# Ledger of designs, part 86: designed miniproteins, single chains, continued (5)

Each design is a single chain, and the fold is of that chain. pLDDT is the mean over its residues in the fold that is shown.

## One batch from the design tools (miniprotein)

Design m19173
Fold by ESMFold2-Fast:
Structure m19173 (fold): chain A 76 residues (1-76)
Amino acid sequence: GDKEAEELLEKAEELLEEAERALKEGRLEEAIELARKALELAMEALKVAEKKELILRAIALALRAIGLELDAELAK
């Protein structure tokens, strides 16, 4: 349900903030791992989200995670 989606999205956002910091600091392997974990949580949130706002937020976080992973891989 939506409460589970909200909790998953909060964790995904925290991991994305850590991934962005890792990428900025040149910790590329850590950035990739954190982005992948964030993507997994965002995808799980998408499965359980019922409210449009949470569905769109899950999609946005998933796309952001994919972008961070690609940026980190290209920086290697």
Scores: mean pLDDT 87

Design m19174
Fold by ESMFold2-Fast:
Structure m19174 (fold): chain A 57 residues (1-57)
Amino acid sequence: MEEEIERLKKDFEEAVAELEAQRKASTDPRTQAALDRMIESVRAAGEEKLEELKKKL
């Protein structure tokens, strides 16, 4: 269970890091704002799934 939680956490962290890299590489404020929303959404979803795994998996 804990190894699966760690793997899922790492997957979400990598997804967030990739989005953050795109945001930093982008010079367009609208694109940066959209990426910020995606990052926040991915983090929220990751946190929810981690809590679910602790109870179900």
Scores: mean pLDDT 77

Design m19175
Fold by ESMFold2-Fast:
Structure m19175 (fold): chain A 62 residues (1-62)
Amino acid sequence: SVVIVEVMEDYKASSADELTVKKGDILEVEKIVDGSTVLAKNLSTGKTGLVPVSYLKLVSIK
């Protein structure tokens, strides 16, 4: 199953491991790193990186 989330607010990466995302972007969660962070792929840009879960809303599991 694939977990899809939506970005609720713009987030700018503060390190090379993080992903800069824009409000409304749809991400595919690749793994849960810890309780506050996921590794995700931006489906619009194809880029992968760490995103805080507080910026994300669950859309679907497929």
Scores: mean pLDDT 84

Design m19176
Fold by ESMFold2-Fast:
Structure m19176 (fold): chain A 64 residues (1-64)
Amino acid sequence: MTYEQLKPLLHLPRERMAAALEGLAAQSTNPKSAEILRQAAEKVRNGYSREEVEKLLKEAADAE
């Protein structure tokens, strides 16, 4: 999974973005990527900045 594949999710409404990230975490075969995606979903639900969420998405992609 690449960051470019995750980047479009940043343009979704907050609740849809969080649900999409949770779905990707559930489908992930890499436990580290899954954990980072779950953290990103939680940050989205708690209103963290776009920059913090983007950083986590890059870390999830790098953890492949």
Scores: mean pLDDT 79

Design m19177
Fold by ESMFold2-Fast:
Structure m19177 (fold): chain A 62 residues (1-62)
Amino acid sequence: SAEKSAQAAKEAAKKGDAAAAGTAGYEMFRESGNEELGRKAAQAAADGDAEGAAQYGVLGAE
């Protein structure tokens, strides 16, 4: 589901929806086991940086 979470974060970023990007970032942390990228995605989403959250999500899904 990490790839689906990364895709959801990317879609949320295009819409400017930081809250949806944050939810996807947390799911990546839980599902992928890549704690560093998951934390960075969650932090970016908390800062309102939906594009940053999506970018970390794509990296975490690989």
Scores: mean pLDDT 63

Design m19178
Fold by ESMFold2-Fast:
Structure m19178 (fold): chain A 66 residues (1-66)
Amino acid sequence: MYEEALELIKKAEEALKKGDVETAKKYLEQAERLGVQLVLQGDEESARELGERMKKLKEDPRLKDI
C-alpha cells in the first residue's frame, strides 16, 4: 500500500514532466485514496509521509485545484 502510493506519486511526477496534467491528477487521486486507507488501518505515519510528498508535488501551479 505505502510503496504502491509512492509509485503512483512518481508516475504523477513523470506525467507532469511530460505536460500530461490530467494523468498526473489521476495518479495523485489514487495515491490519496491509498493514504486514506493507511489512516483507517492505523498507519498514520506512512499516511503523513505520503501527504508531505503529495503536498510538495501540488505546489506545481497546474495542480493548485487538487
Scores: mean pLDDT 79

Design m19179
Fold by ESMFold2-Fast:
Structure m19179 (fold): chain A 86 residues (1-86)
Amino acid sequence: SVKEMLDEIAEKIYKEMEKIKSDAEAARARIFIHYYKQQALAAYEAGDKESLKKIFEDLLYMLKELNIPQEVLDEIKKMLEEVLKA
């Protein structure tokens, strides 16, 4: 399901954050990622694919700002594209 796909993407982001950030910074990032996950699920359930795409673009931009490695960003982007096809 799309919910399971979004949960897997969020979990992947959390694991990468824990590798490069302090526990406090990782905990703060989880709140932020949870917000994007909820917004993405709401947009998907509403059938608003344009908003969903924008939410994913905003998420990827923020992850880049948080210094997530480019190889991981590319993997996350591919997972997000799979959600857009569902």
Scores: mean pLDDT 83

Design m19180
Fold by ESMFold2-Fast:
Order: sequence, then structure tokens, then C-alpha cells
Structure m19180 (fold): chain A 53 residues (1-53)
Amino acid sequence: MDKEREEQVQELKRLAHQIYAPGSDDQQRALDLVDELYEKGYSYEEMKAAVVK
């Protein structure tokens, strides 16, 4: 497993908890991370599943 991708997934999870509550600045950061993870081979469904777990 790629440690870098795992770290980005953990950061996305952390930010997603703020986005599902109020937080526009964190939302923009999470969108940037989603793009980076998608480019690295994560699907949007995989990222969503990781966030809601």
C-alpha cells in the first residue's frame, strides 16, 4: 500500500467531518485531495466509502 495515499485518505476523512458540518474552507481543501486521490487511482466511490466509514 502507498503510505502517501493512506495519509491523504486520512486527511480527507478528517476534513469531511468538518464539511458535513459547516466549513467552506475545509470543503475546498477536501476537493483538492479528492482530485489528487482520483489521479492516483482511487475511485470516487472508494473515497466516499472511506469517508462514511
Scores: mean pLDDT 68

Design m19181
Fold by ESMFold2-Fast:
Structure m19181 (fold): chain A 80 residues (1-80)
Amino acid sequence: MAVLIGVRAVVEDESAREQAERYAEELRREAERETGVRAGTLLFYEEVSPEEVREAAEEGAKETGLEAEIRVEEVEFKAP
C-alpha cells in the first residue's frame, strides 16, 4: 500500500514554484511518517478542480500498477 498526493498549486513566478515543490515534499514526508508506507506527490500548476486532480492521481496510480490511497491538497502561492 502507498499514498499518492495530488497537489494543486497556483504559482505566478519561479520562486513560488520552488515553494510549491518544497510544500509537496513536506506533505509527502508527513504522509510517510503518519502511515509508515511510501508516499508520492503529483504537482498541478494549472487551474484545475480537486475532482480533476483526484482523477489524474488515480490514473497515474493505475498506470504504475500501484495500490495507493489518493489524497488531494490545494495551495495558492500569490505574489505578495
Scores: mean pLDDT 75

Design m19182
Fold by ESMFold2-Fast:
Structure m19182 (fold): chain A 63 residues (1-63)
Amino acid sequence: EEERLKALSLALGTIIQAMEDGYSLEEARELAERYVMEKFGLSPEEARRIVDEALAVLEADRA
């Protein structure tokens, strides 16, 4: 479960950095999914779930 929180943190940071670098939200999501898969050995489905959670956190912070 600690690995899940680390993956979520990586996804969140990757999305923020990519968007600041001028990538679209869709491109940022794809980069985050790839990094989480490579670093933590997650399946594409698991990586997508983690990235979706990171996006939900970012949307909540905007409210």
Scores: mean pLDDT 80

Design m19183
Fold by ESMFold2-Fast:
Structure m19183 (fold): chain A 74 residues (1-74)
Amino acid sequence: MEPDAVLEVKSPEEALKLLETEYGIEPVPADKHVLKPGTIKVYKTETSGAIQHGDKLLVFRKTEETEVEIVITV
């Protein structure tokens, strides 16, 4: 299964901004917004999405069904 897009960023904040501006995915307030450098898998549901990196999970709202792979430069 291949992602629809790959985003290479230098920080989790940059990844969130690109997801929101380029892919229409909005972050949802949560206390688990910690991302580490490396490859992140993006999972989608009907009304929300999540970025999982290791044991950390960033939850966000999406407007369409799209799978995006985020790569954070080490």
Scores: mean pLDDT 49

Design m19184
Fold by ESMFold2-Fast:
Structure m19184 (fold): chain A 55 residues (1-55)
Amino acid sequence: IPGFTPEQAAAIRFAALLAGVSAEEAAEAMKAAGIDTSGKSFLEIANEVLHALGA
């Protein structure tokens, strides 16, 4: 996923898989929600992306 670190990309892909959406849709939801990933764990990032997707 362009513009994301490998860990951020992995968390976004994991959240996308759980929500049944594409990784691109999950990445757009994350950006639209203004999610700050600095200092957050993989699971914290994934949970915030899932919340942004309405899951």
Scores: mean pLDDT 76

Design m19185
Fold by ESMFold2-Fast:
Structure m19185 (fold): chain A 82 residues (1-82)
Amino acid sequence: MSFKEGEWVDVKNLKDGKVYKVLLRSTKDLKPGDKVAIMRDPKNPEKPFAIPLSNPNAESIIKALEAAGFENLGEGVVLGKA
């Protein structure tokens, strides 16, 4: 099974072991086991989103979001559909 841009998926945060429901932000389909960065807008805490770490621009995207005040909740692994 693969997941696409705009789909909600369950991601296990490797830092705290908690499962987060996140919106995928990816130009490529993701599979269970793929690694993501879990990001959150503090103005919209109920809508966390995931940036795939396989994206070559992931580090630049994450740094830009952190500079804009977004929270980096850590690295996670895609489990399945939310």
Scores: mean pLDDT 78

Design m19186
Fold by ESMFold2-Fast:
Structure m19186 (fold): chain A 78 residues (1-78)
Amino acid sequence: MEKEIKEIVEEVKKYAERLKEKLIEQGIPEEAAEEVEKLLKEAGEKIGELLLEGKEEEAQKVDKEAIEKAKKIIEEAR
């Protein structure tokens, strides 16, 4: 499980980088896309830590809050 959680966190970081490039291609300003990337990477690391501690409910809360913040950044950048 610990090794699997680490691999998931690494995949989330790669996804965040790809999402940044996709957002820029869709006309989102680079600064906003970078903020979304940073937010998702930080959230991914925190979720990984919480899952390793068995705090699944707290991990779900961090995930939800990160998605809501990312959506707001994207909407405000339009």
Scores: mean pLDDT 80

Design m19187
Fold by ESMFold2-Fast:
Structure m19187 (fold): chain A 98 residues (1-98)
Amino acid sequence: MDLAEQLIKLGEEYEAQGKYVEAARHYNNAGNLYLSLGDLERAAEMFEKAGELYEKAGDYFSAAVSYRMAGDLYRSLGDDERAEELYRRAEELFRKVR
């Protein structure tokens, strides 16, 4: 199992324990690793998952940042519909930080 798969597994284990911030950090690290490898699709999936977990934890700022990162990557992949949905979700979460 490679480093990215190990980070994902660790994220899944923390999520199962209800440790959503720790889980989100592992998915975010996996996303950055996939991004460095040029795997934009898997990077986008990891940042989207990190956003969902930060949102569950009530960390709306980190959730919004993660969703915006996923949106930028989906737009780069030509998935404008998914990018727009993620940008909309990020804007809603940024409004909750105020």
Scores: mean pLDDT 88

Design m19188
Fold by ESMFold2-Fast:
Structure m19188 (fold): chain A 90 residues (1-90)
Amino acid sequence: SEFKEQLLELVDRAIEVLEELAAKSEGEDRTTLKMYLLVLQSIKEALEKSDNPLQIESAARMAIALLKNVAKYTKDPEIEEILRELEELL
């Protein structure tokens, strides 16, 4: 419960940052950021619907893997901080 709530908070923060980055971007960058956003939203929905600890852990690992790619692509310090907090939570 508490672990799931902390994961949802971090995923929501990542979604907010990605929405801001996508809004400021154009062309292929905007398309790429919107794709990352869609995947994160799907991870959030899976996390919200599950009470299974293994599924919650799997969703957390998927979020970390995705945010590693987002951090590498954007080099955004807020994404890097959210990634650090997610990795510390596991």
Scores: mean pLDDT 88

Design m19189
Fold by ESMFold2-Fast:
Structure m19189 (fold): chain A 84 residues (1-84)
Amino acid sequence: MEKKKEELKKKYEEEVKKIEEELKKELEEIDKEKEKVLNDESLSEREKAQLLTALELRKIGLEIEKELKIKKLEEELKKKLEEL
């Protein structure tokens, strides 16, 4: 039983790592968009503020989505461990 528990935990850790890597890439793209907005001299300060706020809300949304995905994987792991 221990070997099967270790395999389930390893699979969980690998899936969590994939989710974290995907989030990191998406956050890096948002940070690039923030830099573009900040350096865009054609935009007013109001337009920059609105776009930066939208990008910040998108980052928060992605972090919440990551947390929910990880919680779901944790619940699935707990259920599988209880079945052993």
Scores: mean pLDDT 83

Design m19190
Fold by ESMFold2-Fast:
Structure m19190 (fold): chain A 71 residues (1-71)
Amino acid sequence: MEYESRPVVFRTPDSTVVGIEVTAKNEKGENVIAFVFPRELPHASDEQIEETVKEVKEEFEKNKDEILARL
């Protein structure tokens, strides 16, 4: 299955949410988008956000075959 993945960071005044956005084509040729491994960080520093991005990327790489099988 061909896929693209990217880290996503959503900032609000009260929190920051970090995760991985996965875009893949299913067996029917339809584009499927999933947001996986969401981490909510209240009052996060830039360093804390970067470390969390690294963590969710590593988690995605370890579990990508299982995630893609569910899409």
Scores: mean pLDDT 79

Design m19191
Fold by ESMFold2-Fast:
Structure m19191 (fold): chain A 86 residues (1-86)
Amino acid sequence: MIEELLEKARKAKEEGNYGLAIEYYQQFIDEAKKRGDKKAIAEGYLLLGEVYKEMGNTKKAIEYYQKALEVDPNNERAKKLLEELK
């Protein structure tokens, strides 16, 4: 169920519909929060950051990668993505 939101968001992003991708990733984060699933919340924030990075909004990308690290401080993907953005 919740993974369907990730698939829908990924497809929307691949089709260049960033607004729709953001909405589905936000819904995924909201469902992960209801479940108390911190790793899923962090994953959702990383995926939102990737969408904003592809849109050229580096400030928003950094903000979401930082939110992912706040939720999951050991998230190596978030650390790497922040390093790549300087």
Scores: mean pLDDT 84

Design m19192
Fold by ESMFold2-Fast:
Structure m19192 (fold): chain A 89 residues (1-89)
Amino acid sequence: SAEELKKEAEELVEKAKEKEKEGKLLEAAELYKEAGELYAEAGDLEKAYEAYIKAADALKKAAPDDQERLQELSEKMREVRLKLEEKRA
């Protein structure tokens, strides 16, 4: 199950990269967000955090005034970062 989630997340990251190359930053942001959620569910918190950073970066470029989605990503990143800090302590 966890390995299947990670594989699906990796496929979403590759699709997000393709969307970034095409300038489709809103689509890229959504794909990175979905990948982050799957990585977090699989317990891969480092990759989850990386995916959320990429989602936030893409979203800020495409829709910098979308406060609702930016806040949602900020919250997800905070949750993952806190879990990572606990494990590295």
Scores: mean pLDDT 87

Design m19193
Fold by ESMFold2-Fast:
Structure m19193 (fold): chain A 89 residues (1-89)
Amino acid sequence: EHAKKEADKAAGKFQGILLDLVAEGKITEDQATAILSEISEILELAREGKITLEEAVEKIRELGKKYNIPEVYTEKIIKLFEEAWKKME
């Protein structure tokens, strides 16, 4: 239950970062939706113990490269993910 609440809270923070990128014209709304969905799937796999934190972080970095997200935003997403992971363990 607590792990799910932390994952949901993290998803909201990820959405905020992605909406800022859309507002700045750096990605489209469709891309933001796709990125959020992929981050949520990675977070769920991590929560279920199906992947390691290191594998999850690498998947997020590859996602940032795939959608041409500026490094500074990719690092913000990774930090939020790592914080959510620590609260779920």
Scores: mean pLDDT 77

Design m19194
Fold by ESMFold2-Fast:
Structure m19194 (fold): chain A 86 residues (1-86)
Amino acid sequence: GPARAEVEFEAPEPGFYTVKAKVDKDGLLRVTLLNEKGEQVGSATVPARAGDEVTALVQVKEPGKYTVRVEHESGGAISGVEVRPA
């Protein structure tokens, strides 16, 4: 699987959204929230363990279209990326 994944979503309301992902390697997972213009409006870094589901929290300030970018800092494969209201 890729060491990077991107998921587009529409936030109907401001608030917190959970980003879930699975990784095949221990390390750090970088989560970046991009607005419709491609500007970074949020980020989180969470520790990840191989075989576990990792959850990060991102804050949306305005309704609209966003992209969540998930990257494993040491090249672990990322799968099962989901974004949901918190």
Scores: mean pLDDT 84

Design m19195
Fold by ESMFold2-Fast:
Structure m19195 (fold): chain A 60 residues (1-60)
Amino acid sequence: MEELRKAAEKGLELAKEALAAGDSGAAATYFGHARKMAEEAGDEELAKEAEELYRQATAL
């Protein structure tokens, strides 16, 4: 659980960095991974954050 949460947080950080760099494709991929890891960790708030950012990245 803790390892999955940390993986989700790291993925979210990488996704935000990619989005800030203008790489929406990479950002969407990282947000998607972060959402999955957060859901497996049982962290619904983190999963919702990743999902919302994923929608923003894919909507451009």
Scores: mean pLDDT 78

Design m19196
Fold by ESMFold2-Fast:
Structure m19196 (fold): chain A 79 residues (1-79)
Amino acid sequence: AAEAAAEGAKKAAELGAKGDALGAAEAANEAARAGAGNPVASMGAGAAALAAGVGAALGDKEFAGEATVKAAENAVKAA
């Protein structure tokens, strides 16, 4: 449920920080699916996916990783 979505978002953040963009995107999508019944958890997972995508597009892997970690931490705190 919400906790599973938060864990998925956290995993996405860890993979993003390591530069694994594909793994981060997959984990973020899984977190979003897990949070379908909880808007707060879904929003946290969506923010993580968006941060990773934007950072990749801008070529700033460090920013993408750090933003994703922050999004995941907020999702965990909110749940």
Scores: mean pLDDT 62

Design m19197
Fold by ESMFold2-Fast:
Structure m19197 (fold): chain A 79 residues (1-79)
Amino acid sequence: MYLEKGEEYKKKGEEYIKKGEEYLKQGDLESAVKHYREAARYYSLAGEYYLKAGDVEGAKEAYEKSREAFKKAQEIEKE
């Protein structure tokens, strides 16, 4: 259950990253920021569930992706 939820939230994070990239390419900075922030949230949730499942490496990767998505959102928001 926990591992399956971790994978589900990881996939949602990946989809939000893709949408954020699409909005950024279109010049829609507001939508790009919102999607990168949602990606960060979903990757953080994935990390929590990977930890509950005992998958420390999966959690580490998910938290790294969460930080990267959050930083991208902050960089775009400053423009």
Scores: mean pLDDT 87

Design m19198
Fold by ESMFold2-Fast:
Structure m19198 (fold): chain A 72 residues (1-72)
Amino acid sequence: SMTAEQRARIAALAPVYVEELKKEVAKELGIDPEEITEELLEEWIRRKAEEAGVSQQTLDAGLALLRKALAI
Protein backbone atom coordinates (compact mmCIF):
# COMPACT_ATOMS: atom_id res chain seq x y z
CA SER A 1 0.00 0.00 0.00
CA MET A 2 1.08 3.60 -0.52
CA THR A 3 2.50 5.45 2.50
CA ALA A 4 1.35 8.96 3.55
CA GLU A 5 4.74 10.28 2.30
CA GLN A 6 4.25 8.65 -1.14
CA ARG A 7 0.71 10.08 -1.37
CA ALA A 8 2.01 13.58 -0.51
CA ARG A 9 4.72 13.34 -3.22
CA ILE A 10 2.15 12.21 -5.81
CA ALA A 11 -0.18 15.08 -4.82
CA ALA A 12 2.64 17.64 -5.17
CA LEU A 13 3.49 16.34 -8.68
CA ALA A 14 -0.14 15.74 -9.73
CA PRO A 15 -0.54 19.07 -11.65
CA VAL A 16 2.53 18.17 -13.79
CA TYR A 17 1.12 14.69 -14.51
CA VAL A 18 -2.29 16.18 -15.40
CA GLU A 19 -0.72 18.65 -17.87
CA GLU A 20 1.34 15.86 -19.51
CA LEU A 21 -1.74 13.61 -19.63
CA LYS A 22 -3.79 16.41 -21.26
CA LYS A 23 -1.06 16.83 -23.92
CA GLU A 24 -1.06 13.09 -24.64
CA VAL A 25 -4.88 12.89 -24.87
CA ALA A 26 -4.95 16.00 -27.08
CA LYS A 27 -2.40 14.43 -29.47
CA GLU A 28 -4.45 11.21 -29.68
CA LEU A 29 -7.72 13.11 -30.31
CA GLY A 30 -6.18 15.78 -32.59
CA ILE A 31 -7.34 18.77 -30.49
CA ASP A 32 -5.68 21.46 -28.36
CA PRO A 33 -4.69 20.50 -24.78
CA GLU A 34 -6.70 23.50 -23.55
CA GLU A 35 -9.88 21.89 -24.95
CA ILE A 36 -9.42 18.80 -22.72
CA THR A 37 -12.15 19.00 -20.07
CA GLU A 38 -12.25 16.97 -16.83
CA GLU A 39 -15.18 14.97 -18.29
CA LEU A 40 -13.28 14.17 -21.52
CA LEU A 41 -10.16 13.21 -19.52
CA GLU A 42 -12.15 10.88 -17.22
CA GLU A 43 -13.89 9.22 -20.22
CA TRP A 44 -10.51 8.68 -21.93
CA ILE A 45 -9.04 7.15 -18.74
CA ARG A 46 -12.04 4.82 -18.32
CA ARG A 47 -11.68 3.66 -21.93
CA LYS A 48 -7.94 2.99 -21.56
CA ALA A 49 -8.52 1.20 -18.24
CA GLU A 50 -11.08 -1.12 -19.90
CA GLU A 51 -8.64 -1.84 -22.77
CA ALA A 52 -5.86 -2.63 -20.26
CA GLY A 53 -8.06 -4.83 -18.01
CA VAL A 54 -7.59 -2.56 -14.98
CA SER A 55 -9.76 -3.39 -11.94
CA GLN A 56 -12.69 -1.11 -11.03
CA GLN A 57 -11.07 -0.46 -7.61
CA THR A 58 -7.82 0.75 -9.23
CA LEU A 59 -9.76 2.88 -11.74
CA ASP A 60 -11.85 4.49 -8.97
CA ALA A 61 -8.69 5.29 -6.96
CA GLY A 62 -7.03 6.81 -10.05
CA LEU A 63 -10.06 8.95 -10.89
CA ALA A 64 -10.25 10.20 -7.28
CA LEU A 65 -6.57 11.24 -7.47
CA LEU A 66 -7.19 12.94 -10.85
CA ARG A 67 -10.17 14.92 -9.47
CA LYS A 68 -8.04 16.04 -6.51
CA ALA A 69 -5.22 17.11 -8.87
CA LEU A 70 -7.65 19.11 -11.06
CA ALA A 71 -8.96 20.90 -7.92
CA ILE A 72 -5.45 22.15 -7.03
Scores: mean pLDDT 70

Design m19199
Fold by ESMFold2-Fast:
Structure m19199 (fold): chain A 55 residues (1-55)
Amino acid sequence: SKIDEKIDKTVEEIQGKSLAERFKILKKTYEELLKEVSEDEANIAIQRIAERIAA
């Protein structure tokens, strides 16, 4: 799905970034998701991204 593709791209983009840059990327991704999907779907997508980048 388009959401899964966006999650994959965001996870890749975040790799090797500082915490500050990571938060900036996540905020941008959330704002873009809100234009395409409901707030609930956007929140689920951000949670999935956060889980995949957690170390």
Scores: mean pLDDT 81

Design m19200
Fold by ESMFold2-Fast:
Structure m19200 (fold): chain A 74 residues (1-74)
Amino acid sequence: SSSNIQKAKQYLQQSKQYLQQGNVEKGKQYVEQAKKAYPSIEDQVESIIQLAETDQQRAVQSAGQLVKELEDKL
């Protein structure tokens, strides 16, 4: 379980970096990888994907918040 949370956190950190660079395609790919690693975050991932298309800054903030939530579970 903790290894899956660690993988999801790593993918979310990569997604956040790409979204900050304006690379929405890579940002969405990494958020999808986070969902595959830890399916419990599916709803939060889907929200981030939607925000990546409409408001990249909010997508970055949401990904960062999710990273913090996952870190609190470790």
Scores: mean pLDDT 86

Design m19201
Fold by ESMFold2-Fast:
Structure m19201 (fold): chain A 100 residues (1-100)
Amino acid sequence: VSKEELEAEVWLSLALMALHLGIEAAKRGDGEAAAESARLAAKALRKAKEVAPEEAKPLLEEAARLAEEAAEAAERGDFERAVELLERAKELVVEALEKI
């Protein structure tokens, strides 16, 4: 296991936790907490992308974009859309982990 692989796993673990917290916040109607968690996930995903293998990079970039879109949806009070986007981002992160 390379240092880069270990660093990617740490950022991906943070991203998965932030995505989960965002989903739970959106489900309870907490738009501010959902948006903050979604933005934290997007930042962690972009950090993971910097050290990830090339094959994983497109999945992590798309997951980060979905997390940012989810933050905007949560800020608008569109909690169903926010949950949908965050769950899709989580699926992409799990797929990216298979390439690391």
Scores: mean pLDDT 87

Design m19202
Fold by ESMFold2-Fast:
Structure m19202 (fold): chain A 86 residues (1-86)
Amino acid sequence: MKITLTLSNLTPQEIIAFSLKAIGLELEGATVTITIDGDELTITVSNLTDEQVQEFKDMAEELENEGATVTITIDGDEITITITKP
């Protein structure tokens, strides 16, 4: 399973927090790529467990409840999550 997560309109503190979360997944055996472009963060993660996939979905739902715009697209083994904060 592969997830591509794009987060937009982030504060510098949020970029640090999400980047550290992604590094945590790499330490758990996932393959992680992080790209930072201003207030946008793109995280690509592969070799995820079903529990780790659910954690990303739960995070997206939490951010949507906080006012973010969330789009989730599933294509076989690939999940694309796009989140734009208010």
Scores: mean pLDDT 81

Design m19203
Fold by ESMFold2-Fast:
Structure m19203 (fold): chain A 50 residues (1-50)
Amino acid sequence: SALDRAKEAALKLIPLRVKDPARQEEYRARIAAAKSVEEARAIAAEIVAE
């Protein structure tokens, strides 16, 4: 689904942008909880800004 693709894209950004393992787990939990493509993309944008 589009949501699953958006979540996968966001997850791939974590190891590239976020170095702290605890913060990586926080982002993974937020991505897992996302209920819309818009929400998943917003999280991805936040990760890119790290």
Scores: mean pLDDT 86

Design m19204
Fold by ESMFold2-Fast:
Structure m19204 (fold): chain A 85 residues (1-85)
Amino acid sequence: SSDDVTNDMMRQLTRIVRDGRQSGDVQGSRDRAISIIDSVFPNMTPDQQNIARQLQDSLRRTTSVDQMSDVFSDSRQRFINYQNS
């Protein structure tokens, strides 16, 4: 389901933050996150795609892994709210 796809994507994004904190590679972590979102984008509903676009736009403005973590937490909450609606 699209909910399973977005939940798996958010797990992968959480792993990217963990690995990015260990490596200090902000740019590489951002690029990997955007690539994962792009790969699953066609399997999302239009509402989920709107959340994903906002997530990508926010990620492009991040300058630290901690900022990426905050952006992921906000987007995860938006996906959960959509699933429960």
Scores: mean pLDDT 88

Design m19205
Fold by ESMFold2-Fast:
Structure m19205 (fold): chain A 119 residues (1-119)
Amino acid sequence: MSKVPPGAGGAGAGNTSALPEGAVDVPENIRITPVEVTDNKLTFRVENLSDKPLRVRATKVGDKEELVAEAIVPPGGSVELTVDANPLEDGVRIEVFDEEGNLVARVFVQGGKANRLGY
């Protein structure tokens, strides 16, 4: 439940203008690109330029975190993922993991207008 005053509910109080917390820079051998952004859906591509498979997770971020898409990107390959998101209220957190489960990249997509990526 929200413990924030009514004037600070939902999208926040308009204070703390920093980039999304916990963003991790994408390495040169991984690319995450938006392909299509609509009012209720995000399609993005993950390219794996490394020699090892990568695991991609897309999580809807709001009152609680919900895993909405997951895929394995083969070495030298790419995958396109489509996720249902509420672009005015929630964002999508895209995380990339190596085969041992180590976090390699974390990016945030905020769809308040279109195609906004936070690092």
Scores: mean pLDDT 66

Design m19206
Fold by ESMFold2-Fast:
Structure m19206 (fold): chain A 86 residues (1-86)
Amino acid sequence: MKVEIEVEILLAMAAMQVSIAKKMLSKEELSEEEIKDTIELAERALELAREALELAERYGLPESLIEEAEELIREAEELIEKAKEL
């Protein structure tokens, strides 16, 4: 129960970072600093989502939390790739 709450907090934080990074990438013209900030946000989201996945797998948490973590990992990786190609 406590570990499940910790995982949900990590997932919420990762989702917030992904949302901010997506909003930054929605600008048609990004400065070098905005590109760097977007990469840093997406990399932080990736770290949080990976930590959530490791905890969920270690403690046998519901598959729904594992699936949410895997989805956030995919979104963060896609954002990093898109930002690095700018």
Scores: mean pLDDT 85

Design m19207
Fold by ESMFold2-Fast:
Structure m19207 (fold): chain A 60 residues (1-60)
Amino acid sequence: MTEKEKLADRIFELQNKAVELKNEKLVKTVSEAIRALENGDYEKAKKLIEEAEREFKKMS
């Protein structure tokens, strides 16, 4: 798996969780991570993914 594929996989999991929880802030953060990944900004995408993962943990 490439770095891009690993980040995309993490985004896919977070996107499913954001939709399930109907959390607008989490959906927005995931959308920004997708945009960063598409723009080739892997550092920004990774940071946004980690932020979304932290928010998800607070909701469990």
Scores: mean pLDDT 78

Design m19208
Fold by ESMFold2-Fast:
Structure m19208 (fold): chain A 55 residues (1-55)
Amino acid sequence: MTPKELAEAEAIMYGLAGKIEEAKKVVESNPELSEEEKKEIIETAEAVAEVIDKI
């Protein structure tokens, strides 16, 4: 499993919990991710959090 895959899974879990600020913090502080990878993962977590907020 790549560092990107692990970070994405963790960010999605925070998104499912509605904790988007925690997701951003974890992704932004990960030194193994490129800036583009961080952006993609945060966008995914934000989309997940938005879906949960509408439930």
Scores: mean pLDDT 78

Design m19209
Fold by ESMFold2-Fast:
Structure m19209 (fold): chain A 62 residues (1-62)
Amino acid sequence: VEVKEYEGTDVNTGKKATAKVEIYPDGTARLTITYEDGTVHVVEGPAEKILEGLKLLGFKEV
């Protein structure tokens, strides 16, 4: 399992967030986004789509 960490600010709300991506050997990934207000979102799917989505949302790898 490969782990990547990201930080960003939601461009629509201005809220800061951290994102953790766990990439599995089969090319799938689990994304956990934690917002500064304590809200957590979990998304699972293809690693390529998750990583591209984070980039489009303005998240940067830490």
Scores: mean pLDDT 79

